# Designed miniproteins, single chains, continued (2): the designs that were tried, part 13

Each design is a single chain, and the fold is of that chain. pLDDT is the mean over its residues in the fold that is shown.

## One batch from the design tools (miniprotein)

Design m4421
Fold by ESMFold2-Fast:
Structure m4421 (fold): chain A 91 residues (1-91)
Amino acid sequence: MSEQERRELFMNVYYISMHSTLFVAERIVEKKGADNPRLQALLDRINALVAQFEAIRARARRRGYVSDEEYEEMVRIMEEISRLEVEMLRL
């Protein structure tokens, strides 16, 4: 598998995982958000990161490859979303 095929696989696999995380985050806010306004702020941050990832993915797909900088940024977004999800689950 080429380096580009590995990056594209990461991008497409994490896109699915990211939307699963967003779905869970939205359900947490629906269930507990009225009692904990911090949950809405965490969801807003996840939504912003999802939008950033989708923008990177759209550019990479149009161009036909994932750059080194785009790959690094997508990994950072994944790590931050994971951190925010853990924070929400602790509230």
Scores: mean pLDDT 88

Design m4422
Fold by ESMFold2-Fast:
Structure m4422 (fold): chain A 68 residues (1-68)
Amino acid sequence: AVEELKELIEELKKKGEISEEEAKNLIDYANQHKDDKEALLWLARYLAQRTKDEELKKRLLELAEKIE
């Protein structure tokens, strides 16, 4: 979950949907909450709401279902 979230955060950064600073903060959040399923679920859903890419959104929502 944490590794997949980091990869998806990097993808949003590469697409210009989040800043370098925001990406770093979100990655740090994922690392701090690696054992907190509710925090990781929130992060996955947050990222899904932020992206305009339909395929990224689907991947994030599928990841959220697997975390839950």
Scores: mean pLDDT 82

Design m4423
Fold by ESMFold2-Fast:
Structure m4423 (fold): chain A 65 residues (1-65)
Amino acid sequence: MEEKIREMVLEGLRAFIEAAGGELREEGDTLVLTLRGVSEMKREIGEVHARELAKLLGKKLRIEY
């Protein structure tokens, strides 16, 4: 039950980041979020959700603009 809820949360976070125009990739222990040519609002949404995703995955977050 907890594992399935975790999977749903991870999927939801990835979906919000992609909807904000963010691209995600994993580099070892680091989650990399790329936000190019997006509005300030979309940048904020992408960054907030990417921070939570990185925390849940136990990874560092790097953001590229």
Scores: mean pLDDT 81

Design m4424
Fold by ESMFold2-Fast:
Structure m4424 (fold): chain A 81 residues (1-81)
Amino acid sequence: MTMQDMYDYTTQVTDQDSATTITQQAQQYTDETIGATTDAMQSMSDGNTPQQAIDNVSNYTPDVQQQTTTMIQQVQQHISQ
């Protein structure tokens, strides 16, 4: 699996369905959760792996970090299927 395949897939699905789902769920939480989720989505869209995007949100509060990580992992599982 090449980085180019991952980048193309992530860019397309994140903007279409996955991004909307993550963003909508984050809307129910604090500004910090929304900020972290948006930053992670943008990082993945730019070609970074989901793991690297999660690392970026580790600078937020533990509660926000864990919630964002769970959402990203759920979206990743759906995409991988």
Scores: mean pLDDT 60

Design m4425
Fold by ESMFold2-Fast:
Formats: structure tokens, sequence, C-alpha cells
Structure m4425 (fold): chain A 92 residues (1-92)
């Protein structure tokens, strides 16, 4: 299980396939999580099975909560534009 103390860069996307459209967050992220990744927009990513993953997205990268990162990080790396920075942020 991935655990971090602060937003931590863990890699870059390797795929050139676009993920399914990023939409509004179904459940609100905590204000502290949003503040920890200043300039990121709360969003969700839908996996191949229609499951929603809490995420924050900015022009500089994709941010995934540590509680779900271990499950989804490989899919995020495969399905984002090549070179996109990927961060994990702590659960709050």
Amino acid sequence: MIKVDKPTLIGKAEGDKKLPEIGAVVDSLSPAAINAVSGATPAYVVDENGNKVKALVSSTGVFIEESVADKYIDEVKKNNKKGTPIYVYPSL
C-alpha cells in the first residue's frame, strides 16, 4: 500500500491513450487535500469497469489519494498522455 506524508511525485505516464473523460467529484475531497495540491481541480477518473477513482487534476499532473493509489496507479500510468507527472497525496 502506497503511503505518503505529502503530495509525492511517483512517476510519469507511459501511455499515449487518453483516460475516459474526467468529470466532477462524486464525493467531495477534504479541503485540506485540495490545499495540499494547490492549483489542482477536484475530479474523478472512471476505470474500464465504471468505478470512480478520486483524483485531482491540473495542467501539471494527476494526483491520486494514497488510499486508492495502490489499486489504480498502473492504469493511470498506462492511460494518461505520455510524460504526464503522477503524484500521490495523503489521505485526510
Scores: mean pLDDT 57

Design m4426
Fold by ESMFold2-Fast:
Order: sequence, then C-alpha cells, then structure tokens
Structure m4426 (fold): chain A 100 residues (1-100)
Amino acid sequence: MRPPFPAIDDPELAQLYRPNEGLLALMREVGATRETYTLAEILTLFGVYATKKKLWDPDDPTVVDLSDTELGKLLGVDKVDMRDLKTIIELLKKNATLIE
C-alpha cells in the first residue's frame, strides 16, 4: 500500500454531499455505509478505492490511472493527479448533490 492522502484543511471539504447511485455503489465496494458524505470523506473514499484496486501509478504515486475502471467511466477521465485537488473535487461534485 503506497501513498497517503494529502492533509485536507479546506473548509469547502467539510460540506455535506449525497453521491449519485454510481459513485455510491463504487464507494460501497470499499466499505462506505452511509448515503451522505463530506467532500473530504468522498475524496478519502476515492483514494481508498484507488489503493484497493491498485490504481496508483508506480512511477508517480500522486497519479491514479482510471482508464479501465468503472470509476474512470463514471468521472469521464483516464487519469487524475491527486496534487490537482481542484480538478478532482470538481469531478466528484458532478457526481454528488450538495446538501444545505
């Protein structure tokens, strides 16, 4: 098991979201038990999914290869760079509904 998540201190990441059915189903594969999550929790579950499915690039442990995955199909991307949290957050927000 390789990279830890970056520390997340952004208040936006504390906002509560309901993942759509596709994202929620993938999160349930890695032990998600609730229907609503903060963005920080969704981002954490994304990385747990990447770790469980061995999707981290061995040459760059900040890059996740999604090209042949259900998650990649859902997000519409082949790769994500975990250093570009803004892009990842925007992709996750497209698959979740803000609560409050």
Scores: mean pLDDT 76

Design m4427
Fold by ESMFold2-Fast:
Structure m4427 (fold): chain A 81 residues (1-81)
Amino acid sequence: SMEEVLKERTERAALIAVYLMKEEGYSEEDVIDAILHVFPYAGSREELREKIKEYEKEGKVADPEEYAEEINLVKNWLKQN
């Protein structure tokens, strides 16, 4: 369903955000800004922020090999802005 697709997009975006914050040292606000520019369908800023906090608490983070392409897209945006 569309609801499941949107939920999965927000979940993937949040995992990438946690990786960039925890492993690469970026701020939450910079990462959220970058993700919403690179992946405009990753949900609202509020939904993304909520999911990031949930995943941080649970110790969930994107695998850098599995998510390499998406991580690199967000990192490239962060380096240019």
Scores: mean pLDDT 86

Design m4428
Fold by ESMFold2-Fast:
Structure m4428 (fold): chain A 68 residues (1-68)
Amino acid sequence: SMDEVLAEAKARLRELARRYVAGELSEEEFLQGVGAILREMRAAGLSQEQLDELLRDLDAFYREAKAA
């Protein structure tokens, strides 16, 4: 389902953010990984609204992870 596709994409993006905050990824690797997932989701037919939801979720998670 689309809800499962979105949930999986959110999980993948959050894992990239976690690894970046932990120092396991460079900024370049993090941005490349985010870009790759977003391009994959766009190619799969996700709307701009759904892509914006993914980025909003990533931003919120990144802020919380960075504050910890």
Scores: mean pLDDT 87

Design m4429
Fold by ESMFold2-Fast:
Structure m4429 (fold): chain A 120 residues (1-120)
Amino acid sequence: SLEELLEKAIELNKEIIKKLEEYLEKNPDAEPEIKEQVETIIEINKTTLELLEKLLKRLKEGRVSEEEAKAMLESILSLNESALELAEELYEKTGDPSLAEVAELNKETIELIKKAIELV
């Protein structure tokens, strides 16, 4: 169902944020540019989490139109695609496997959001 896809996307998004926060904790001496890019990805993922949680709540309450749901999902998709590009760039710069895992989780989230758009 659409609700199940959104719940799974929320959990993946939370895992991405956790892994990126752990990266910052484990790499306090990372170059400022790397830290700034990690923080940017965290902010994007926090924004998408808020949008996903808002959409899920409104769906459960029957308080969202198909047009509004599609617009929100398309915004979430664009944000996740931006986060993926940044995560892949960070992996290329650092070689850190944890950032490769973040990129893979972003790819899984993108696939779920694309499926969610098809159901609306």
Scores: mean pLDDT 90

Design m4430
Fold by ESMFold2-Fast:
Structure m4430 (fold): chain A 68 residues (1-68)
Amino acid sequence: SNLEEARKLVDTDPERAIRLASDLASQGNAEANEIVRRAMLKVMARTPPIEFNGARSYPAPGSHGTPP
């Protein structure tokens, strides 16, 4: 099943895990949505932290700009 496969891939290949679970999440599967979030955290963790220096990127729609 795609859910089981995505779970196994979250640690080793989070991008592929997102692809597999994303399809199921779009169908309303709550477990797949959770897997997508976990895999996204893994992808973000591998990239260096980038400070937001105001007006560098498009401002987020309705998000607070200062808190962690």
Scores: mean pLDDT 69

Design m4431
Fold by ESMFold2-Fast:
Structure m4431 (fold): chain A 68 residues (1-68)
Amino acid sequence: MPPLEEQVERIKEAVAQLSKVASPEFVRAFAEHEARELAERALKAGVPEEKVRQAVEDLLRFADELIA
């Protein structure tokens, strides 16, 4: 599995690009979907729950700040 940090950065880049062309509702839904998939993969790979929670919160906060 790629490092959690690298996955978070790639998703942030995708969310930022999507925010230029998509509705706020779609951007938020995309961020939620990607955060869920990331959490499932990371937990299955044995990443600590606290680290996964921090990564999910970081992604959702980033998306919320972009669409505010």
Scores: mean pLDDT 85

Design m4432
Fold by ESMFold2-Fast:
Structure m4432 (fold): chain A 108 residues (1-108)
Amino acid sequence: SKSLLEEIRELMKKIIENNKNNPQKAIDNLEEVLRELERLLRSKGDPSLEAQIELGMAQLSLAVARSLKEFDENLLLQAVDHLIKAAEFLDDESLKEIYEKAKELLSK
């Protein structure tokens, strides 16, 4: 669902916004979303090449953000864009699991 993808995007943006004073926590939480996405994509067999590229680009953006030791909102937003593009390959049941994971991470 496009609506569910947009809700997940907004939750990930809130993770970034709530952690501007602790960039490491924002990165850690987005990496947890990435791991859950990878788990769900692999649960149905090998992910498509396109999904693998989007996950790799998200991982690269997060790794670069982590290496800078400073808050780079643009890198974190790029990671969110790539995570959403990877999530487009999931069914609605799997997307609900990503939604609940992102919501859980906001409550921490």
Scores: mean pLDDT 87

Design m4433
Fold by ESMFold2-Fast:
Structure m4433 (fold): chain A 80 residues (1-80)
Amino acid sequence: MEAEAEEARRVAEEVVAEVREKYKDVVSLIDFRVDAEARTITVTVYAKTEEAAKEAGEEVRRRLSERVPGWRVEVIETKV
């Protein structure tokens, strides 16, 4: 369980970094939390527009679902 959670965290760090770089002009921050017990990765996207938050959030969800299919991915889209 711990090794799987560490892998999920590593993958989330990579995906979040890649998406932040891709959307850096419109996304202010992407934060994430890994819940090993619930097997859930919660990602919060803070963007300047609702559209940018949705696009970045959808890309994070897609990439994480592809790389860690055993984990539930929850994305919270926030305009700042």
Scores: mean pLDDT 83

Design m4434
Fold by ESMFold2-Fast:
Structure m4434 (fold): chain A 76 residues (1-76)
Amino acid sequence: AAMVEAFDAFLAAQRPAAEAEIAGYPPERRELLLRAVDLREEGLRLLAERGTSELTAEERALLAELRALQAELDAL
């Protein structure tokens, strides 16, 4: 199945644009935003492997980590 490979190719194409946008931010915010990108990519990869009908424990953990990261960004 090429689904994970297709997602990896898609994310690889998107990442340089996201990093270019983030490069203008202060270092602390840049680090948090890059981490958010990494977590989003990992979540999308897991969804690509298992489908989207129900969240797994791993996907829920990533969403919780992403929410915590968003709270840190809002606090800056």
Scores: mean pLDDT 66

Design m4435
Fold by ESMFold2-Fast:
Structure m4435 (fold): chain A 84 residues (1-84)
Amino acid sequence: SNAEKAKELIEKANELVLEAQRRIAQGDYQGALDLAQEAKRYGMEAVRVATKELLPEAIGATIAAIGEQIEAGLGLGRLDAAGE
């Protein structure tokens, strides 16, 4: 049962990651940042509900890459400093 919940959270995190990447490509950096943060929340909750075996490293790497792209796009050293 918890494994099913973890899988759903992982699927949601992956979907949000893809949407965030799409927003970066569209120049929607604020929307991408919001989605990246939400994806991180789902990923963290999935780990809490289940083990690393159900959270592929690919999702973690993609979330990190999105964060880097948002920082580069906004020209900021910190994601929480966006919106000057």
Scores: mean pLDDT 68

Design m4436
Fold by ESMFold2-Fast:
Structure m4436 (fold): chain A 79 residues (1-79)
Amino acid sequence: SAEEKREKEFLEEVEKLKKETLERLDKAQTPEEIEEIWKEFLEKVEELVKKYGELSERAERYVLSVIADVFDYAEKKKA
């Protein structure tokens, strides 16, 4: 269905954003760079959620898990 295709596209964009963000975090050398990358990641997630609008509960849970994973990775990088 069109809804299933839309959800698949959304999840693929979120997964791509996660991978790109983790690569940027790996290259970051200062806490300030890590904070800038994290802020930009959150802004891009917000834009994707706004673009796709009505998300399933499954898609919402997936996005929250991705945010948590990226947050944990960034915090570990600061330590």
Scores: mean pLDDT 86

Design m4437
Fold by ESMFold2-Fast:
Structure m4437 (fold): chain A 82 residues (1-82)
Amino acid sequence: MEELIRQMEENLKKAVEYMEQGDISKASSYATSASILGSLADTPEARKMVAEGYRKMAEVAKKLGYDDVAEDYRKIAERIEK
């Protein structure tokens, strides 16, 4: 479980970094990997971390002018959080 959470955090960090670079494709890929790892960990803490990661990506996307991408990431975060 601890190893899954660590890999999840690593993927979320990379997702945010790629989003900051404007690389939506890589950002979404790493975020999806983090979501899968969070599902495998199956803890409330893991779900909250993935949801918070998507919210950070949404904020970055909005700052870069990708409003549709930001909205999609916000909706994903809401669905993950329960």
Scores: mean pLDDT 84

Design m4438
Fold by ESMFold2-Fast:
Structure m4438 (fold): chain A 57 residues (1-57)
Amino acid sequence: SAREEALEEIDRLGVEAALGLISLEEAQRRITEIARRYGLEAEGERVIAGLRKYYGL
């Protein structure tokens, strides 16, 4: 489903940011947009919080 694909995209963006393939700012922007569009705000916030913690923020 579109919602399942959106959740997979949020997770993929988190992994890409952790690997340094995209910036934290870019990942945060894209995750927030997807989360808002598909009602995945809680999941998006969890991934962003994990990334911030990983980067010592």
Scores: mean pLDDT 88

Design m4439
Fold by ESMFold2-Fast:
Structure m4439 (fold): chain A 63 residues (1-63)
Amino acid sequence: MRALLIVAEADEAQAEAALAAARQLYPDYEFELVLAPSLEEGRALARERHAATGERPHVVVMP
């Protein structure tokens, strides 16, 4: 099963850390990592993925 992990307002190292945490919590999922410039953009991407595939993406915002 595929899941989309969207990390907003983060660099690549922060995104990789979020991906590692997601894989630990959901080991049976294959995560696709996407960097979004903002939470709003991340949520838009999540809605598009859900509409296209029925999958529920994870959206994470880094401080």
Scores: mean pLDDT 71

Design m4440
Fold by ESMFold2-Fast:
Structure m4440 (fold): chain A 100 residues (1-100)
Amino acid sequence: SATTQQTVRFLRLLAALLRREAAELAESDPESAAIYEGAAQHFEEAIRRIEEEGVPAEEALADVIAWLRAQAERLAESNPRVAAAFRGLAEMVEAHRARL
């Protein structure tokens, strides 16, 4: 559906942005870079579940939001900057899901 294609495109854009952030941080903050790379992999897995397993876009987005919020909570004390970024990403994904 058009909704599915828009969601996959949105998730691919976010995965690409996360990989770009990881690349920019690789020398100065390798721990944060690894966390952003892990997030990109989770977005790529969400795309795979939608495209290969037929998981509804809304469900895949809900799973991504829950994962981002859980990671933000886990990182709140050790890496507050990445935690804030993940909260912002969760809000962005939630806004996209609300428009489905």
Scores: mean pLDDT 90

Design m4441
Fold by ESMFold2-Fast:
Structure m4441 (fold): chain A 94 residues (1-94)
Amino acid sequence: MELSPEEKELIKKAVEYVENDDVDGVLEYVHRLITLAMERNASVSEMERLRKEVMERFEEVISKMPESKQAEAIVIRMLIEGAFDQAIQARREA
């Protein structure tokens, strides 16, 4: 149940973008991570586990952000959750 080295690297890159206030960069790397999972025909359960792992990593980073950045952190969280929700829903409908 460990993430692949490739998935770990993508999460690391997404985290770096959060630290640099690059919301578009975060979304790009999250989309790449989702695309890799979909290309390997990840099940809904596998995608939900991936979402949990990504969210835990981002929550750790968000918790270290100053209060003045919390509004931006909330937006980033919603965007990540939305991207995974759309991908998981697409997998369920396929």
Scores: mean pLDDT 73

Design m4442
Fold by ESMFold2-Fast:
Structure m4442 (fold): chain A 73 residues (1-73)
Amino acid sequence: APKVSVEEAAKRIKEAAEKAGIPMSDENARAAGAAIVAGSRATAATLAHELHKGGLPIRSAEELIEYLETGEL
């Protein structure tokens, strides 16, 4: 399980989405963060794919989880 709170995961997801040019609401970022923190690898993989398409160096669910834990891209 990722070593990050839902609040911090949601914040970092929104930050990454803004950098990738992806519109994301606070509610959607929180829902995605909550799912990933609860162990949803499928949610992490889908979001990583979308962020990577937006130009971020996040190529996998594992790299997204590391970003959510560290805050570093």
Scores: mean pLDDT 85

Design m4443
Fold by ESMFold2-Fast:
Structure m4443 (fold): chain A 83 residues (1-83)
Amino acid sequence: MELTEAEKLALEGKSPEEIVDELFPKATPQARKLVRAALEAIQKMKEEGFDKETILKRLKEAVQKLVNGEITVDQFLEEALKL
């Protein structure tokens, strides 16, 4: 849930640093790295001209598998950053 909320904020134009500070002020280094990588993937897709719908579709499927424990954090990052 937390990661999905951060992704939504990034799509609304919030910076990765601002989102991490607001939603995850006490996050561990591992958690911050995961959130940051996801937000960077969103920003990169926006810079490449991808529509919000395309970004959300890709990340929703990956996030859903991550939340269900079907994939690891590393696998999620690989899928999200595959542009």
Scores: mean pLDDT 60

Design m4444
Fold by ESMFold2-Fast:
Structure m4444 (fold): chain A 68 residues (1-68)
Amino acid sequence: MVSLSDEEAVLGAVEMLRRRIPLPPDPDAAMRTVRDLAERARREDPEKARREADEMVRRGSNSDLPAI
């Protein structure tokens, strides 16, 4: 059973929106895509990814996802 953390979900969703990547129709593939995008964001700029995750945690769920 694949578990996705809140930070991974947020980072993956933000990256997906930024790159305009559609969700795969298969739920398992969708979970892998979100996780892979979060991992890619961390690899490309770990400092930026960390700051974005920290910012999202600080703002809370009442704020919209960052416009990108």
Scores: mean pLDDT 63

Design m4445
Fold by ESMFold2-Fast:
Structure m4445 (fold): chain A 96 residues (1-96)
Amino acid sequence: MKSIAEQVEDLIDREFEKLLAEEKDPEVRLEVEIDLGAFHVMLATMKVMNTPDKEIIRSVIRFLERQAKRAREEGKEDLAEAYERIVRGIRELEES
């Protein structure tokens, strides 16, 4: 049985792969790749530190909400909406 943290990681990897496959703007694409890399570093660090699943999920949501806000401030509405959609998916997994 997959943990909630593993399900969240799978969801993020899938959604980011979809974003990168559909995005044609090289600047937006680079931003998505940087965010995905930062996410993986954060997640790996928290796993090594034996961080509880609930705190990992909370940190992931905060990270994505910050990136969504940044994207919106930069006029990248589609990217902000994509990150907000991922946050909703994570919250649904946490409630199950």
Scores: mean pLDDT 82

Design m4446
Fold by ESMFold2-Fast:
Structure m4446 (fold): chain A 74 residues (1-74)
Amino acid sequence: MTEKLQKVAEVYGELLKKLGEIAKKYNGEIKDVRITLDENLNVLGIEVEVENFSEEAKKEIEELIKEAEKKIKE
């Protein structure tokens, strides 16, 4: 249990860092980042609220979310 929560925290931290880099690259803003888990710590979803992002930036964010979900499931 504890190790799985630590993994989620580490993946969340990495996601925040990479989202910050995309925000700087595309001159947009990250408003909120949420990871929703069920009672067994399975990822139900990752939600990123953004402002002033292009379609290209949104695609990179979608790829990062997919990678984060994969890392948590491993």
Scores: mean pLDDT 78

Design m4447
Fold by ESMFold2-Fast:
Structure m4447 (fold): chain A 100 residues (1-100)
Amino acid sequence: MEREKKLEELAKEITEKEIEEILKKHKISLKPEEYEKLLKEGTEIVLKDIKYLLENEEEIEKLIKESTPEEQKKIKELVEAIKNFDAEKAFEAIKEGHKL
C-alpha cells in the first residue's frame, strides 16, 4: 500500500482502539450512527496528529527534553510505533500516557 493509505489505516485502527477503551472505562453504549461519527472525526484528528509528529520530529524532540521523563518515553514510543505502522504499539503508548 502507498504510505498515505497506511497512515490512514493506522489512524483508523488507533481511533477504533481509543473509542473502545473509553466506552469500556465509562460503560457507555453508542448508537451505530454516533460510533460512525466519532470514528470519522477521531480518525481525522489522529491522522493530522500523526502527520504533525512525523513532519516536526526534530522540533518535538527539543520540546520533549523540557518535559517529564514519563512524557519523553511516551512520545518516543508513539513516534517509533507510527514509523513502523504498528497500531497496537501506538495505542499502548497513548493509553500509558493517559495514566500520567
Scores: mean pLDDT 77

Design m4448
Fold by ESMFold2-Fast:
Structure m4448 (fold): chain A 90 residues (1-90)
Amino acid sequence: DREKIKEKLMNYVLEELKKAGIELSEEELKELRERIEELIRNEKSIIESFIKNNELTEEEKKKVQTSLEDALLTQLERASKEEAERFKKL
């Protein structure tokens, strides 16, 4: 169920970003949703594209990258340990 995975990834990333004190605008939230949809299909490369396009500070970029990678790894580990290991090696 792609939509359930997407919403779980979104909720996890947003929760981690809130803990880090990062609040996203309406436009950034829309882009994050689109990037997470593509992430399920295109893995790590989309995280880098999101970070570059959103004009975040270097500190914010690191927090967003870590949150997205952790969220993706957590969801991949729930679906398949093999896919999670593949992502770690990318």
Scores: mean pLDDT 63

Design m4449
Fold by ESMFold2-Fast:
Structure m4449 (fold): chain A 60 residues (1-60)
Amino acid sequence: MDYMVVFRGQAARVSIEDYRALVALIQEGMAQGLSATDIQARADAYVKKNKIPVEVEVSE
């Protein structure tokens, strides 16, 4: 499957550690063959938990 991942919002205000963790989470979901919807839900949960000022959009 071909995934499109878009980061929106205040990306410049995200720490490098949070950015790396978020990217790793998304890449792990892709590697596991998860749907875009499932990867989106996991990314949204991480963003909400860590109060990251970006929105992640994942599509197939």
Scores: mean pLDDT 76

Design m4450
Fold by ESMFold2-Fast:
Structure m4450 (fold): chain A 65 residues (1-65)
Amino acid sequence: ALDSIKDPEVKAALARTAERFLSVGIPQEVVDAAVAEVAAAYKKKPLSPEEAVNLFAQIIEQALE
């Protein structure tokens, strides 16, 4: 999923954010699904690092509701 993101800053920001979510106990499968959703959104419309991280956080929050 991360390989579809051409912007190295966006890719690095998502990887760092995924590591933080995993470290606080969010399941690997939830994080992986959220990364795939952000990558799909980026493919349709390029996102800034901040927009990508904010979307990632929203997806995680929704998955935990």
Scores: mean pLDDT 80

Design m4451
Fold by ESMFold2-Fast:
Structure m4451 (fold): chain A 84 residues (1-84)
Amino acid sequence: SAEAYQALSDTIIAHGERYYGVPYEKLPEEDREKLSLLLSLILLGEYTQAEIVELTGLPRSVVSAILREARADPLLKPLVDRIR
């Protein structure tokens, strides 16, 4: 749903801002691309957490925290339950 997509995007951006220490709009393009790739890989539902870490280059701790928060949200749980 559009609501689930927006909620997942917002969760990823919030964690990205905490990790990089800057607002999303001030992130270098390459770092915004990493967060966009993370969103795409979760939506595709074909990748493990380890593969997502490898493909995005984001720290395992950041990816793990995003997936944990998303699993706690009933709206996002169906999207992230595909990720093992």
Scores: mean pLDDT 89

Design m4452
Fold by ESMFold2-Fast:
Structure m4452 (fold): chain A 100 residues (1-100)
Amino acid sequence: MEEILALPREERKKKLEELYNSDDPEQRRTAIRVATRLAVESRSAEDRIIGFELIKKVLEDPNATEEDLQLIEDELRKYLESKDPLVRNRAIALLATLPL
């Protein structure tokens, strides 16, 4: 997770897509966790967009498992407990608008 967050933006986007397209469930779960973290916690609007785009890709993927969708919901619900009101508000907005 932290290794992906340290990558340059373009390489991070590519790495997230590679991990999600992996046959390894652990790599797919890592991609989802990093994407949700970027979407709600990143101070960069561009990084939040990258996270959101991967979340949308998972939700629009007919091959996404119920476990993949549940992980997105679980991670976003975890951010509802954040002490940062901006993080909480972003998590609330995503949970309200995404077809979970």
Scores: mean pLDDT 81

Design m4453
Fold by ESMFold2-Fast:
Structure m4453 (fold): chain A 96 residues (1-96)
Amino acid sequence: EREELIELLRELMARRDALNSSPELAEKLEKLSEEDVLRAALEAAREAAPADLNGGAVEAAFIAKDEERIEEVLALLEEQGVPKEVLERLRERAEK
């Protein structure tokens, strides 16, 4: 499940413009819990930029609801190619 999510995110990062046109991918993302989506996105980002995204700092920011730090993390994830739909879900989860 988690490994499948990471692979899905890697494919979606390569084909970001196809995500909004794919009902199948939208359905898969809809079936995932917020925690699964967040975990998969963070793991994908850590592989892309491990020096800037150490696990403790990123997770602590989301747990503490640190809005400024969360925005920095989301911007970095967007630059790493995480799909917009995933970023929007992470933002909503973090700001609740």
Scores: mean pLDDT 53

Design m4454
Fold by ESMFold2-Fast:
Structure m4454 (fold): chain A 87 residues (1-87)
Amino acid sequence: SVEEILARLRALREELGALLAEADSLSPAELRARLRALTAEFDAVVRALAAAWDEMTPEQREEALRLVTEVVGLRAELEARLAALEA
C-alpha cells in the first residue's frame, strides 16, 4: 500500500541517520555492508513507489519526494564518509 511505502521511506531515513551517527565507530567494511543493505532496500522502495505513483494523492507524492530527497542526501553523506575512510 501507499502507507506501507511511506512508512518504509520514513524507516530508511531513520536508519540512514542512525548509521551516519555511528559511522565513526564502524569499520569501513561494516559501514559499506550496512550502506549496501540500505541502498538495496531504497531501490526496492523506489520501484514500489513508481508502481504506486498513479494511485497516490498530491499530498502523498509531495511527502514521498521529500522523503526520497532526504534519503538520497543521507546516502551521499555516508558515501562521502566511506570514500574518505578508503582514501
Scores: mean pLDDT 88

Design m4455
Fold by ESMFold2-Fast:
Structure m4455 (fold): chain A 92 residues (1-92)
Amino acid sequence: MPKSKFDLLIEKSRSEKVIYLPENLKSIPALYLRGIALEYLSLLPNPPKKAKTLALELLSDENLSHEKFLPKFNEIVKILEEEGFKVEYVEV
């Protein structure tokens, strides 16, 4: 499959402590956003217990709708910001 521009930005985030997110989160499938959130949490050397709990909830809830998922996704982003990551929104 051709790599999306967003996939390339995820690779870049690993070296720079910058989290690149799509500006229109509601247009991105919840399962894809789950994958993004889990990938970014894996960048934390010592993730807090709340981050591990959220990751397990996301992995267990395969039928997650945007309505149920976006609040959890936003909480994960907040955890990453608290751990020193800068968040940048990009067009995808």
Scores: mean pLDDT 70

